Designed miniproteins, single chains. Designs and how they scored, part 77

Each design is a single chain, and the fold is of that chain. pLDDT is the mean over its residues in the fold that is shown.

## One batch from the design tools (miniprotein)

Design m2664
Fold by ESMFold2-Fast:
Structure m2664 (fold): chain A 80 residues (1-80)
Amino acid sequence: SPVPSVEERVDAFATEHGLSPEERDALLAAAQALIDSVRAGEITPEDLERMREEARAIPDPLASAVVLHLVDIAEQEMAS
């Protein structure tokens, strides 16, 4: 099976968590910006680990899940 696209991963998350179209578009924009930063060499694996640690400290479960999902997308891009 083909690897899911960034849009497919964002859409699956938005559906699972009941995000509005505006929230989904904001998440997609954030994911694309993060991927661009990874490709530019501006984000290190250590930066992603800090983001993951910061996400675990977020009291809102949805906000935490959003940041963790963005980190997973960025890690997949780094592995490519």
Scores: mean pLDDT 85

Design m2665
Fold by ESMFold2-Fast:
Structure m2665 (fold): chain A 81 residues (1-81)
Amino acid sequence: SAEEEAARALLLAFHERHPDAPERIYLGMAWALTAVAEGDEAAARRAREQLERTLRRHMSPEEAAEALALLDEMLALVRRG
């Protein structure tokens, strides 16, 4: 969908701005997205919380907030179908 393409474009732009971001950040996003797609909201919440801790350890508060906002937008798209 156009919304999924927009979310993908935002993720690519984030990677372009933060090329040294650890792979674990993207794996954490994928884990949360997969959990929501499988209907496991508890696993999605845990994955998001773990990602937030990873982001705060490796990135500034502003960069962490940007990454979490992107994830939340992608999670909302997956939940809506």
Scores: mean pLDDT 79

Design m2666
Fold by ESMFold2-Fast:
Structure m2666 (fold): chain A 80 residues (1-80)
Amino acid sequence: FSDEQIEEAANFIYKYDSNGSYLKSLSVIAGKEIKNKEELIQAAKENPDVAAVLNYMYDNKYFVSNPEDLKKIAAKLKAE
């Protein structure tokens, strides 16, 4: 994913993360706390699993706040 694709996806997800649940779930995938949009963009640039899940949610308009479901999505995307 390009930096532009990551930033677009992060801006969209962050805009709709009214209670911090998506950042919290993505923190589990990243293995570290993601506190804001800038940290989300950086985590996705550093971690291909975070980038894949973030872009998957954006492309499909499928917003998952459950960390276990996000782990399953990351594992499936990594296997494909």
Scores: mean pLDDT 76

Design m2667
Fold by ESMFold2-Fast:
Structure m2667 (fold): chain A 104 residues (1-104)
Amino acid sequence: VEELLKKAEEKLKEARKALEDKDYETALKYAQETLELAKKLVEEHPNDVTVLEDVKGLVGSVSTLLEQIEKEADPELKKKARELKKEADQLLDEVTSLLSKLRS
């Protein structure tokens, strides 16, 4: 768990750095990798409140980053950003629902 969370955080940091450098392709690549790791964490730890809270933060950050790429990038990359943001928002809704169930 700790290793997967650390990898996801590291990928998100790389995505943010690429975005600052206006390297939207690299930012999208690392954003996608972060979402893949986040999905795996939810699948493997659906009842772990601490893991789900960390994943919620990661996915929310990815969604915000993808929204920025959608505003700034060329039309082809905007399409990829929209598709990934839809996946991020769906995962965020899933995690939020799981957390609500576990905290009730």
Scores: mean pLDDT 84

Design m2668
Fold by ESMFold2-Fast:
Structure m2668 (fold): chain A 75 residues (1-75)
Amino acid sequence: DLSVDEQARLVLERAKALLEKLKNDESVTAEQIEEAAKEIEKAIEWLREQGASEELIKELEKVREEVLKLAEEKK
């Protein structure tokens, strides 16, 4: 059984890996990147409800912001 913070760290690692994949994939559309940002947002909302630490939430928010910036660059 994973603690909420252990789950938050796994989500953060996956979000960072997704961001790196999106940066290196020239074929992804702005719409696909925006959809990835929405998935990260949903994970952040769930983790906040479960009481994840503010430090981990802030790190996830930073990754979401970088994903949204990447989507803007693709427009």
Scores: mean pLDDT 84

Design m2669
Fold by ESMFold2-Fast:
Structure m2669 (fold): chain A 86 residues (1-86)
Amino acid sequence: MSVAEQVGLMLRILGLLIDGELFPEKKISKEDIEIALEDAEKLAKDKDTPKSFVISTLRIALELARKSGDEETAKRLEKLLKEVEG
């Protein structure tokens, strides 16, 4: 992923998390969540992405999955985070 794509992904995930925290009555688009979480999993496999950035992005993606109630995606992201952290 390009640096712009990496930053864009982090901002998208943060935006979805902020919407969920500030407007808990608002249902966030399931499609937008699924796209952001899929892109986070792709980022974890990108050899050109700094490890610290991958860890930070996976942490916010994991929180998004947990807040959205997607237990299976949360488990996958937690496993990926542990693999990246060592």
Scores: mean pLDDT 74

Design m2670
Fold by ESMFold2-Fast:
Structure m2670 (fold): chain A 92 residues (1-92)
Amino acid sequence: SKIEKLKEEIKKRAQKLIDSMSDEQKDQLVRQVEDRVFDAIARGKKIDLDDDDVINYQAVIQYLQPQLDNPVHYFLVSQLEKEIEEYLKKKA
């Protein structure tokens, strides 16, 4: 399906982004995304995602997979996955 191809493209672009970054840059991206998402939740605001936002969110999801024992990371990854799925439904 078109959605499955778009999901694969997003994952590939996210992996390419991760591969281009140092661990310090990846941690900085996690902090930036976490701050943005938690601020939006605290304010009751919804973020409209662009294509760059979605790639950054997917990169954070992929980077944090080994760290899901941390409940903050688990919550963040779950929220990012939900927001990406909502983005994909709008593009379908």
Scores: mean pLDDT 86

Design m2671
Fold by ESMFold2-Fast:
Structure m2671 (fold): chain A 70 residues (1-70)
Amino acid sequence: MTLVIDVPEADSLEDAIKKAREAVEKAMQDLGLEGRIEVEVYREGNKVITLAAGFVDGEVVVLARAEAPL
């Protein structure tokens, strides 16, 4: 089952990437899981969306989403 985390609002793209990645790292550590973390960035209207995903054995186990204003 995939844990989905909404990250607090970010002030910039760099802040959004940092917060999303840190949220996934913390959640994986709290769950005792080790795996790969990937970050994807895309635009949605007037916002930049950052998705950080934690993978264990090829499956997404944690997903964090952060938004930053354009």
Scores: mean pLDDT 80

Design m2672
Fold by ESMFold2-Fast:
Structure m2672 (fold): chain A 105 residues (1-105)
Amino acid sequence: KIEELVEGLTDEDPEVRKQALLELAELSKEKPLEVTKKALEAIEKALTDEDEEVRQAAVKAIYELHKNLVPLETEEAKELLKELKKIVDKNEDKLVPLKDDSFLD
């Protein structure tokens, strides 16, 4: 459930926050619109998390949301892609690792 995963992003345990981000990324393959609408702000906050692995998971989640929204070609998906691009542009320095092939493993 998306709402439960979003709550996991505020957990005291960085492993719980990391797993919530990875699960949201996976769920976006089936429900990209719902995941983006409900989780985007929380994922953006996770890009500045204290834990490096949580930040990397947030970066991965952002790219998975983008990947899964692009093929939909609906007006709602286009608006969410604009919001996602705004976050990417704002956090450009944190998204560089996704251009490294080893990061995609």
Scores: mean pLDDT 77

Design m2673
Fold by ESMFold2-Fast:
Structure m2673 (fold): chain A 70 residues (1-70)
Amino acid sequence: DEAHRDRLVREALERTLRDVGEQTREEIRQKLEEDPDLPPLSPEEVEEIIQRRVDQLRRELERRLAEARG
């Protein structure tokens, strides 16, 4: 059942991306707390950094998924 497998893989991928996004946000927060000399980041800019990382990982995972489909 291709539809069922596709949905399971998509859900697993979205879970992984959410976890990476949350970890990235926490890393940024820690760096800003430890080093106040870092350039000031707005909440919007923080979300953009998180989205950039998530988008990179998404593209890599989707590429591998497409290759596995043949």
Scores: mean pLDDT 78

Design m2674
Fold by ESMFold2-Fast:
Structure m2674 (fold): chain A 101 residues (1-101)
Amino acid sequence: MREETIAEIERLTEEVLKILDEKGYPESLKADVERLRQEMIELVNDPAATEEDLEEILKIARRFLEDVKNAKSPEEVETALALAEIQLVNLKLGIERRRRA
């Protein structure tokens, strides 16, 4: 749906994966980041997603990257992942509500 938004999500999540590699964090976290990336892309491709929704997805992705940059342990990255997932679920619920209206 929005090629530029998808490209930016891919860029931000690749930067996260690079940080995880540089810090030697577990591969399970990389799998979780790749899943988060796929979930973000699926929301971008939802026909009911507005430009405001796309901007919110990018804000979630950018905040996640900053949280990972500031993380001092794998557990802090897991916390950042959980926060991003909660924010995406809330956004998805808003999109689904509009789709059914």
Scores: mean pLDDT 85

Design m2675
Fold by ESMFold2-Fast:
Structure m2675 (fold): chain A 87 residues (1-87)
Amino acid sequence: KEELEKELEEERQKASTLMGEIIRNYLSDEDKEEIAKLFLETVENVGEREGFIKAGEYIVSKAPDTELTKQLKEEIERMKKLEEELR
């Protein structure tokens, strides 16, 4: 579990950087509010990792099809696989 949690944290850090870049360049203030709400609701009801994954999926769904969006999609899919392995 410890090694998988470390890999998940590394992927979260990469995804966080990509999310910040995409949010700054491509997303509206309304999208930012929805991301914050979705993250907080998921953290409260499920968990912080699940909140981060849902926020990432929302960003991918709203962002234009760019290299940054493709990279974020890959990182979120990797995090989902690592989360499944931790169960």
Scores: mean pLDDT 79

Design m2676
Fold by ESMFold2-Fast:
Structure m2676 (fold): chain A 58 residues (1-58)
Amino acid sequence: MTGKEMLELMDRRTAEGLARHHIHLSPEEVRQIALDLGLSQEVADEARRFLERLQAEE
C-alpha cells in the first residue's frame, strides 16, 4: 500500500470514528465538527453518511 492509499484509508476510518463517537449528534453536526477539526470535505461528508447509517441501524 502506498502512503497516499494508506492516508485515504485512514481518512475513511477517521470519518467512521467521528460518527461513532458523536452518535448523539445530528449528521449535520458531525459533518461540521469534522470541518472544524480541519478534516477534508470528503471526510466530513463520509462521517455524516456513516452516522446516518449507524443511527438507522441502532
Scores: mean pLDDT 77

Design m2677
Fold by ESMFold2-Fast:
Structure m2677 (fold): chain A 100 residues (1-100)
Amino acid sequence: AEKYIELVYRIAEYALNNDKEGILELAREAGFPEFELELISSLPSAEKAGIFAILLLGSRYTGRELSEEEAKEFVKELEKLPEEKLKKLITEFVEARKKE
């Protein structure tokens, strides 16, 4: 659990710093398959890339891997979401953890 939560936190911080490359490198180091790395790279913002990477990490941690088709469907839905709303959610998550 602790390693998973630390990875989620690091991805969230990279997203808030507009560091999409940091998210990609962390995902690569965490052993994400090539198709997931390509999908993360295809997303237009660090916020969207971060949320997607967190979702993929959560799925892997719970022992359920997303199929390539399921992953592509999440990317399509995520592309429709406003970046400002995603940034707010990530900020609230990071701030809540720091206040523990």
Scores: mean pLDDT 78

Design m2678
Fold by ESMFold2-Fast:
Structure m2678 (fold): chain A 70 residues (1-70)
Amino acid sequence: MVTVTVVADSVEKAKEAGLAAGKVAADDPRVTRVHVQVEGTTVTITVEAESDEQGKEAAEKAEKAAKEVL
């Protein structure tokens, strides 16, 4: 299980970032579970995969997608 956190400039941007991250993680066939939590401007993305290495790679892609919409 791998967790990454992104902070946005606004609540609306945090929601957009969370949605983008969730879609990227859900589309990754290595991911067995994804949980995206948005609290104010903070986006927490938790990824579970068959291995920690696969989870880390998927979480890094999700984090990048989140940051690109900010």
Scores: mean pLDDT 81

Design m2679
Fold by ESMFold2-Fast:
Structure m2679 (fold): chain A 80 residues (1-80)
Amino acid sequence: MEKEELIEKVKSIPKDQLRQVLEDLRKALNLPKDHPVVREAEKAIEEGNYEKAKELLARLVQSLVDNGQVEKAKEILSKY
């Protein structure tokens, strides 16, 4: 699965799964829970701004791909 397909997959994730995807991506990137992007994504989910939440999740997926962790990104997103 290429980067563009991974980003498309994020857009198709049901709203009730977004918190789990955020946590999986956060752990894969070794980010603390108080990281600015993680906090902003959590707030977007809490506020029902799912478009913003998905955009922030897509940025985290992009970070995994840029770090050479494409297989980890595929593994995480294949669960949703």
Scores: mean pLDDT 82

Design m2680
Fold by ESMFold2-Fast:
Formats: structure tokens, C-alpha cells, sequence
Structure m2680 (fold): chain A 62 residues (1-62)
């Protein structure tokens, strides 16, 4: 049920180019993406890196 478009939307939340997206940023700017964030956040630590999101997109397209 994950789509490349949803994962791309998470990447766009990194507006400062920090290389990370936090749960707080998702809740503040795009709460509708929380289920997508939770699926990518395998460790449940409340953070995901842009590299991890890109890898998930690559897996969906492979």
C-alpha cells in the first residue's frame, strides 16, 4: 500500500536539507503521511533519513 508518490512527499518535508524527517515534522506539516512514515520508520525511533526513504522507493520500483 506504499506508493513512490507518498515516499516522495516525505522527502519534500525535509525543506532545510537536514537529511532527516522526524515524526514531529510529519505531524506538523503532513499528518496524513503518518501511516507512511511509521512504515518507513522500522526502528520506531521517530526519525527516518532521506537515504532510507530513497531506498524504499527503489525497492518499490524494482
Amino acid sequence: DLTPEQLGALVRLDTDGSGTVTREEVEKHAPELLPVFERVDRDGDGTVTIAEIAEEVARLLA
Scores: mean pLDDT 75

Design m2681
Fold by ESMFold2-Fast:
Structure m2681 (fold): chain A 112 residues (1-112)
Amino acid sequence: SPEVVREVERETEFAIRRLRGIILEAKRNKASEAELIERIRTHVESFFKSVAKYLKENNVPVEEAKKLIKKATRELIEAVRRTMEELGVPESVIEAVEKAIQEVADKIIKEI
């Protein structure tokens, strides 16, 4: 339904805002690559589990649910990349973070 799509889009927006905050705080505090990746992984896992639960409770068909999660994954990766590039984060770290986000999303998609 249109209401379900809007809720997922709103939750994705909040997740992006939180991830940007994590990246900025990690940069300011000179956190290690491993610490940054772990914080991002934890928040992204919480986000995707929440979205998957919401979609299931609203009886969203499996294929539609997978499409919504895949779209949210692309938007999270794009926003994270943009933020990290603006902060001058090395490409190797950006790629490691993108891979971590994608791996969490793929795991959640398999469980739907």
Scores: mean pLDDT 90

Design m2682
Fold by ESMFold2-Fast:
Structure m2682 (fold): chain A 114 residues (1-114)
Amino acid sequence: AVTVTESGGGTVPAGGTATLTLRFTGVDPATTGVHWQRQAPGEPLRGLGGAGAGGGGTGPSVAGRVTASMDPAAQTATLTLRDLTPADTGTYYGVVSSEEGAFTGAGVPLTVVA
């Protein structure tokens, strides 16, 4: 079975840094990528960027403040958000894309306070 576990988030001050982590199992990490999406209240999901075993930078990135990486050996992906603003508040979803299909995590809430 495929599993996706997300962690990180919580309440972070503006100007700070947040690191969101995703661990996955049940897929071949060599052919797997992870991309990240954010949903703000009342808005659709927006792509943030991603990484796979062949390198980082799949999908759109947000203004250099965001770094997406993946460690295939650890089966772990991370999203680091720097210079946080209240506009970064929302629920963050990691999506594992593999030959078996796409698997979305339960979502990680992040609240950025001024």
Scores: mean pLDDT 78

Design m2683
Fold by ESMFold2-Fast:
Structure m2683 (fold): chain A 75 residues (1-75)
Amino acid sequence: MEEVKKKLDEMLEQGIITEKEREQLEKADPELLQKYLELAERLGMLKAQRILREALEKGEVTPETIDAIRDVLLS
């Protein structure tokens, strides 16, 4: 939990996400966020961030969002 918050703070500092997006991510399932961050490290943060941003615009981070990132990684 705290580790995920620290990563979100780092992303905000680097300009990868906005303050509003950080607030939305803080409300998301922490376990899904942890999986997203793991995949983002492997795939590259910018590619994973594009998929996440689209998902946030549509509503929320879901298991389907994580699966989409994984599919890109395995392609």
Scores: mean pLDDT 65

Design m2684
Fold by ESMFold2-Fast:
Structure m2684 (fold): chain A 102 residues (1-102)
Amino acid sequence: KKEELKKYVEKALSYLGRAEWLLHQDPARREEVARLLREAYENTQKAYELAKEIDPELAKKVKEAQDHVRRAYRLAEEGGSVEEIREHLRKAGKYLDEVLKS
């Protein structure tokens, strides 16, 4: 279960990294960013279900990351601030990195 949790966290981080890179290189590609954030969100959902079975503290961190990914996704869909999207991606990545260190 813990190895599977880390795999989903790593996948989510990979999608977040691609979304952040794309926002930096071509901010006009909002639909592509939103697609990457949907993939990140799905992987955080799978990570959350696994974390609940392992450790409530890990589950809480995954949930915080998931909520930030959801906010970033909504901002990308609504044409919101690139700066606000990046801040939510930064916070999501921080929580997911903490899960990997545990």
Scores: mean pLDDT 86

Design m2685
Fold by ESMFold2-Fast:
Structure m2685 (fold): chain A 64 residues (1-64)
Amino acid sequence: KEELEKIAKEKGIPLEKLEKIAELTLDPSKASEKAKLLEEIAEEVLGKPIETSELGREARDLLA
């Protein structure tokens, strides 16, 4: 949990959203919800329109 708090502060992502991603990762049936949450995080953190082709990469970079 302390690691998630550090990542949240460094990436500017709300801690509760990172915890939700971790929870969704444990349930493969929730892959679509995880993808949608990553999209929302990328848009909120970057504060700008993102093209679908770039969305996945930017979301991955935010979580790396």
Scores: mean pLDDT 62

Design m2686
Fold by ESMFold2-Fast:
Structure m2686 (fold): chain A 84 residues (1-84)
Amino acid sequence: SIEDIPSLSDEELLSTLADALLREDEELVEAILEYLSKSDNEELKLRAGKLLKELASITDDPLVHEALERLLEFLNEELREEVL
């Protein structure tokens, strides 16, 4: 649930993101990306980026590719290079 995002652990957040993408839950994906864009947790952002890149490599799903592009926009250059 969107209301639960701030209380999730890093592992739970990443699992929730993966599940939301598989279920085509655009609102939940948007909420998680918004939370990540405001987070100071660089390790969590890097993990999310790597997850999205792996998913994008195995699917043509526009939701996955758009989520990856949006995540990359709020990563610094060093984190972007580690994801890409």
Scores: mean pLDDT 82

Design m2687
Fold by ESMFold2-Fast:
Structure m2687 (fold): chain A 69 residues (1-69)
Amino acid sequence: STQQGQQLIDEAKKAAEKGDYDKAKQLLQQAADLGLTAEASKTLSEIYKKKGDEEQAKKWEEAARLSES
């Protein structure tokens, strides 16, 4: 459900806050699989920005835009 997907996004944000970026990415992929593709992609973009990976950040920001209505 979208509710479960939102919880996965929240858990991913907490994982990223702790520096566990691999877990954060895994949780965001699960949220995308549940239909929260735009929000998961936007969150991935924000994580890459915090890591200083501007190329990946732009890629996921564009993916989020393409998933929004």
Scores: mean pLDDT 82

Design m2688
Fold by ESMFold2-Fast:
Structure m2688 (fold): chain A 55 residues (1-55)
Amino acid sequence: MTKSVEEVVAELDALEAKETPEQRRQSLQIAIEVAKENGESEEVIAAYEAELAKE
């Protein structure tokens, strides 16, 4: 499904509160792969990659 950058940021903020850094990193890797498969915008993919890079 197509997501906005704001939706991605909100989801990542919610997950950060609930997940360990290791679980969050794994979730971000899966999210990046799914976003690429779904043809999400470069901005959405970049938002996930930026969060992964902070870990």
Scores: mean pLDDT 72

Design m2689
Fold by ESMFold2-Fast:
Formats: C-alpha cells, structure tokens, sequence
Structure m2689 (fold): chain A 92 residues (1-92)
C-alpha cells in the first residue's frame, strides 16, 4: 500500500534529519562552516521531498507509487552517506 511506503519514507526522513543536524553541529565544532551550511540546506530539501512523498501517496497511481519507492531508496542512500560522514567527523 502507498501509505506503508509513505510511513517508511517518514521514518527514514526523521532519521536523516537527525543525522544531518548532528553533521551540522559537528561541522561547526570543527570550523567547517561550508559543510554545516550544506547540511542545513539538505534538511530544507528533505522537507520538500516529504511534501512531495505525501502528495504522491495521496494520488496513489502506479506511477506515483513507483516515484514514492524511488524516494524511499534515495533517502536510505542519503542516510547511509550522512551517517558515514558523521562517523568521520566524530573520529577527528
């Protein structure tokens, strides 16, 4: 069901937002203002992606569900990247 995919998207997005907020704080502590700003911009883009995901789930066509699943995969990839970056920043 589209609602189940949307729920997974929301859960992954919440984790990604938390990871990006931690990246921003770690980058600021390290003196990397550009990385901190990039992380905050990514959070803004994430909010727009969630809005799109909700619209896709509401329409519920086959094409909309395919796009929603693509968003889910993209967010999972982004979360892995953010967690890897955070681990690197914390190890320095």
Amino acid sequence: MAEEALERVRETAERLREALEEVARAAEAAGDAEMAEAARRAIEELEQTLKLAEELAARGTEEDVEKLLEIERGLEDALRSAEALLAHLRSQ
Scores: mean pLDDT 85

Design m2690
Fold by ESMFold2-Fast:
Structure m2690 (fold): chain A 86 residues (1-86)
Amino acid sequence: MKKLSREELLKLLHKGMFQSDGTLYGGIRYLLKEGGASEELLNKSDMHLHAAFYDVYLGKKNYPFVSEEDIEEVHRALVNYHEKNP
């Protein structure tokens, strides 16, 4: 899978915020939903999705409550969104 740089991830976040409600949480949810994330992942809290986004941004698992599977799915959705909306 192609890895997005931190600069690319921040640009995606700003695009998501602009396309949604202007908030960090709204931006993350927008990107994940448009990137094809499962309803299972999207039903998790804003805090959980934000933590998973940060793990993708940092390139490693940092939070015990965020699974590697969650991080992988968030990363996949962000890559899918980027490829559809370069």
Scores: mean pLDDT 83

Design m2691
Fold by ESMFold2-Fast:
Structure m2691 (fold): chain A 91 residues (1-91)
Amino acid sequence: TAAFEAYAAELRAKAAANPEAVSAELREFLAEVERAGPEEALRRRIRREAEAAGLDEETLEEVIRLVEEWARLYYEVGASAATAEVAERYE
């Protein structure tokens, strides 16, 4: 989506301009993940970024939907990969 592309472009620009700022944002995000869980932390982060960027409600809803889908896939793939690694080790 355009919102995800814009957000990714902004993060890349921030990383190039100030790596320390990106590291600080990553630490803040990880603290929020620990406090509220990855799905909720990511949802809140994207909502704040979207509001700061002046994105409309329709675009925000689409971005949130894609984030929820991505988080679901992350858990599914992560769990699957961990299971495969354990299976290989004990074969």
Scores: mean pLDDT 59

Design m2692
Fold by ESMFold2-Fast:
Structure m2692 (fold): chain A 80 residues (1-80)
Amino acid sequence: PREIIAKVKTETSYDAANKKTTTRITVELYDADGNLLATVEQEITEEELPNDQVKVKIKTTITRADGSTETREGEFVVPK
């Protein structure tokens, strides 16, 4: 197996008016020769709801070396 190098970037923003936190995580995967194998982008949105609940939305986008893109979305509610 070839060595895989991961480069991770995380950005967080908060919208106080909507009580919404958005976290964007970008992971770039490289082989040992420095070739980009895939980019994984994940956007996590947390929105504060009444009754001490948080609505969490997760969007994951995978872009492969051939330029093909796959997107998955999920949504759930958790206690604060």
Scores: mean pLDDT 81

Design m2693
Fold by ESMFold2-Fast:
Structure m2693 (fold): chain A 71 residues (1-71)
Amino acid sequence: ERIKRVAELLGIDEETVRELVEKYGWRAVDILEQAVLGRRAAGTYRPLSKEEVEAMAEAIKRAFEVAEADA
């Protein structure tokens, strides 16, 4: 299912993906997944740590909050 696919793509365990979904929602995780896929396609991707993945998800969520405040 989706959690397993994202875990394999990001190089983290399924439990960590569930934590990201609970904290940041599927919207933030979906954008993070697309960003990693884009970097892989461009040949600019490097492996991310669990800490880096969580930081990126948090940054994406904050970007949503800023966009919603502007609306």
Scores: mean pLDDT 71

Design m2694
Fold by ESMFold2-Fast:
Structure m2694 (fold): chain A 71 residues (1-71)
Amino acid sequence: MELEGWSSADAFPRAGETYAYFWSGAPEAEREALRAALERATAEVAAAPGSKSISALDPEATRGYGATKVA
């Protein structure tokens, strides 16, 4: 699971909405697999060097995205 497609402003809200729709419609076993994959991806992103660059971003600059951002 990667976040490349989620970095786009135009695609970000739609991607989140599609994910919610898929999660609700998916069987319980598949939802559990998705949860595990998300947890693993989150841990990997936290360890990534790119996380250092995010600290330089202003909350005001990302205000529009922050309100819409999905984990």
Scores: mean pLDDT 47

Design m2695
Fold by ESMFold2-Fast:
Structure m2695 (fold): chain A 107 residues (1-107)
Amino acid sequence: NPSKIEEERELERHKKVQESLKKQGIKLSKEQKDLEKQLLDLRLEAIRYRDSDPERAEELRKEAVKIGEKLYKLLEEDMLKNAYEAVEKDPSASEEVKEAMRAAYNK
């Protein structure tokens, strides 16, 4: 079943994204977790409708893109905020903050 194989591939992609966020020490807020769940659900529904209702599948894909963009923006804002707060706390931490930021963003 091609649809089932693609659903399994999407779930594996989702798992890899979650593992990447965890490795970077990113803790999702309730809003971010809700958006992530909504994004996954929309992507899975789009896969299911692709052959039976291509127009519905396209609408679901477009909605998934919008939710994904919103989630990405919130994650980027949290990462920038944490970086600024770390810099403001201790001038001696400047080199440590730079190394921590490099480790978090470029791993």
Scores: mean pLDDT 73

Design m2696
Fold by ESMFold2-Fast:
Structure m2696 (fold): chain A 100 residues (1-100)
Amino acid sequence: MAPAVPRKSTDKEEIKKAIDEMIAAARQLPDPEVREEVISLAREAKKAVDEGNYEEAARAFGRMVEALSRLPRLTPAAHRAIQAGLNAIEGAKAMAEKKK
């Protein structure tokens, strides 16, 4: 679906909100390895967003989703974090495909 939504500061705010949701979900994870990895990647994604590099932010979101999917079972919080990450990746992929 082509994004007809605001592309500049509002888009950046939405991505940062997704990062915040992933961090909140990660803090509830019992696995310290996955928790620490997701938080570390969230910091990387936030830096990329600050630089306006949405491609790199989407890649970091992908890695966060991958880490969360390694859990033996998904909690509601982990499921929400995965959904937020997938939404961010989908948006970035749509932009990249449109440029090609």
Scores: mean pLDDT 66

Design m2697
Fold by ESMFold2-Fast:
Structure m2697 (fold): chain A 98 residues (1-98)
Amino acid sequence: SLIEDSLEYAYEKVIKHLKDAELSTEPVEEFYEEVKEEILKLSKEEAIKYAEELAKKYGKLAENAENIEEELKYLQRAMLAKLFAEALKNPELLKEPI
């Protein structure tokens, strides 16, 4: 499905960026598993709204983070949500190399 393919695309992009930066992938792997079931129940329009709200929420949490580990965790979640929303809005991105 478009939703599943878009979510997988966003996940793989974030994981690649983290590995290239030699950062832990565990926080985003855990977040992906937490949100996947909920997201797969949504329509395309609901999924876009959900993703945009998550990106805004975690972006704000990152700005207010007390330490670097917490900041990185929230930034990773915001990045996943933003990329997911972009893929849903522009499915041509699914054809691009990761």
Scores: mean pLDDT 84

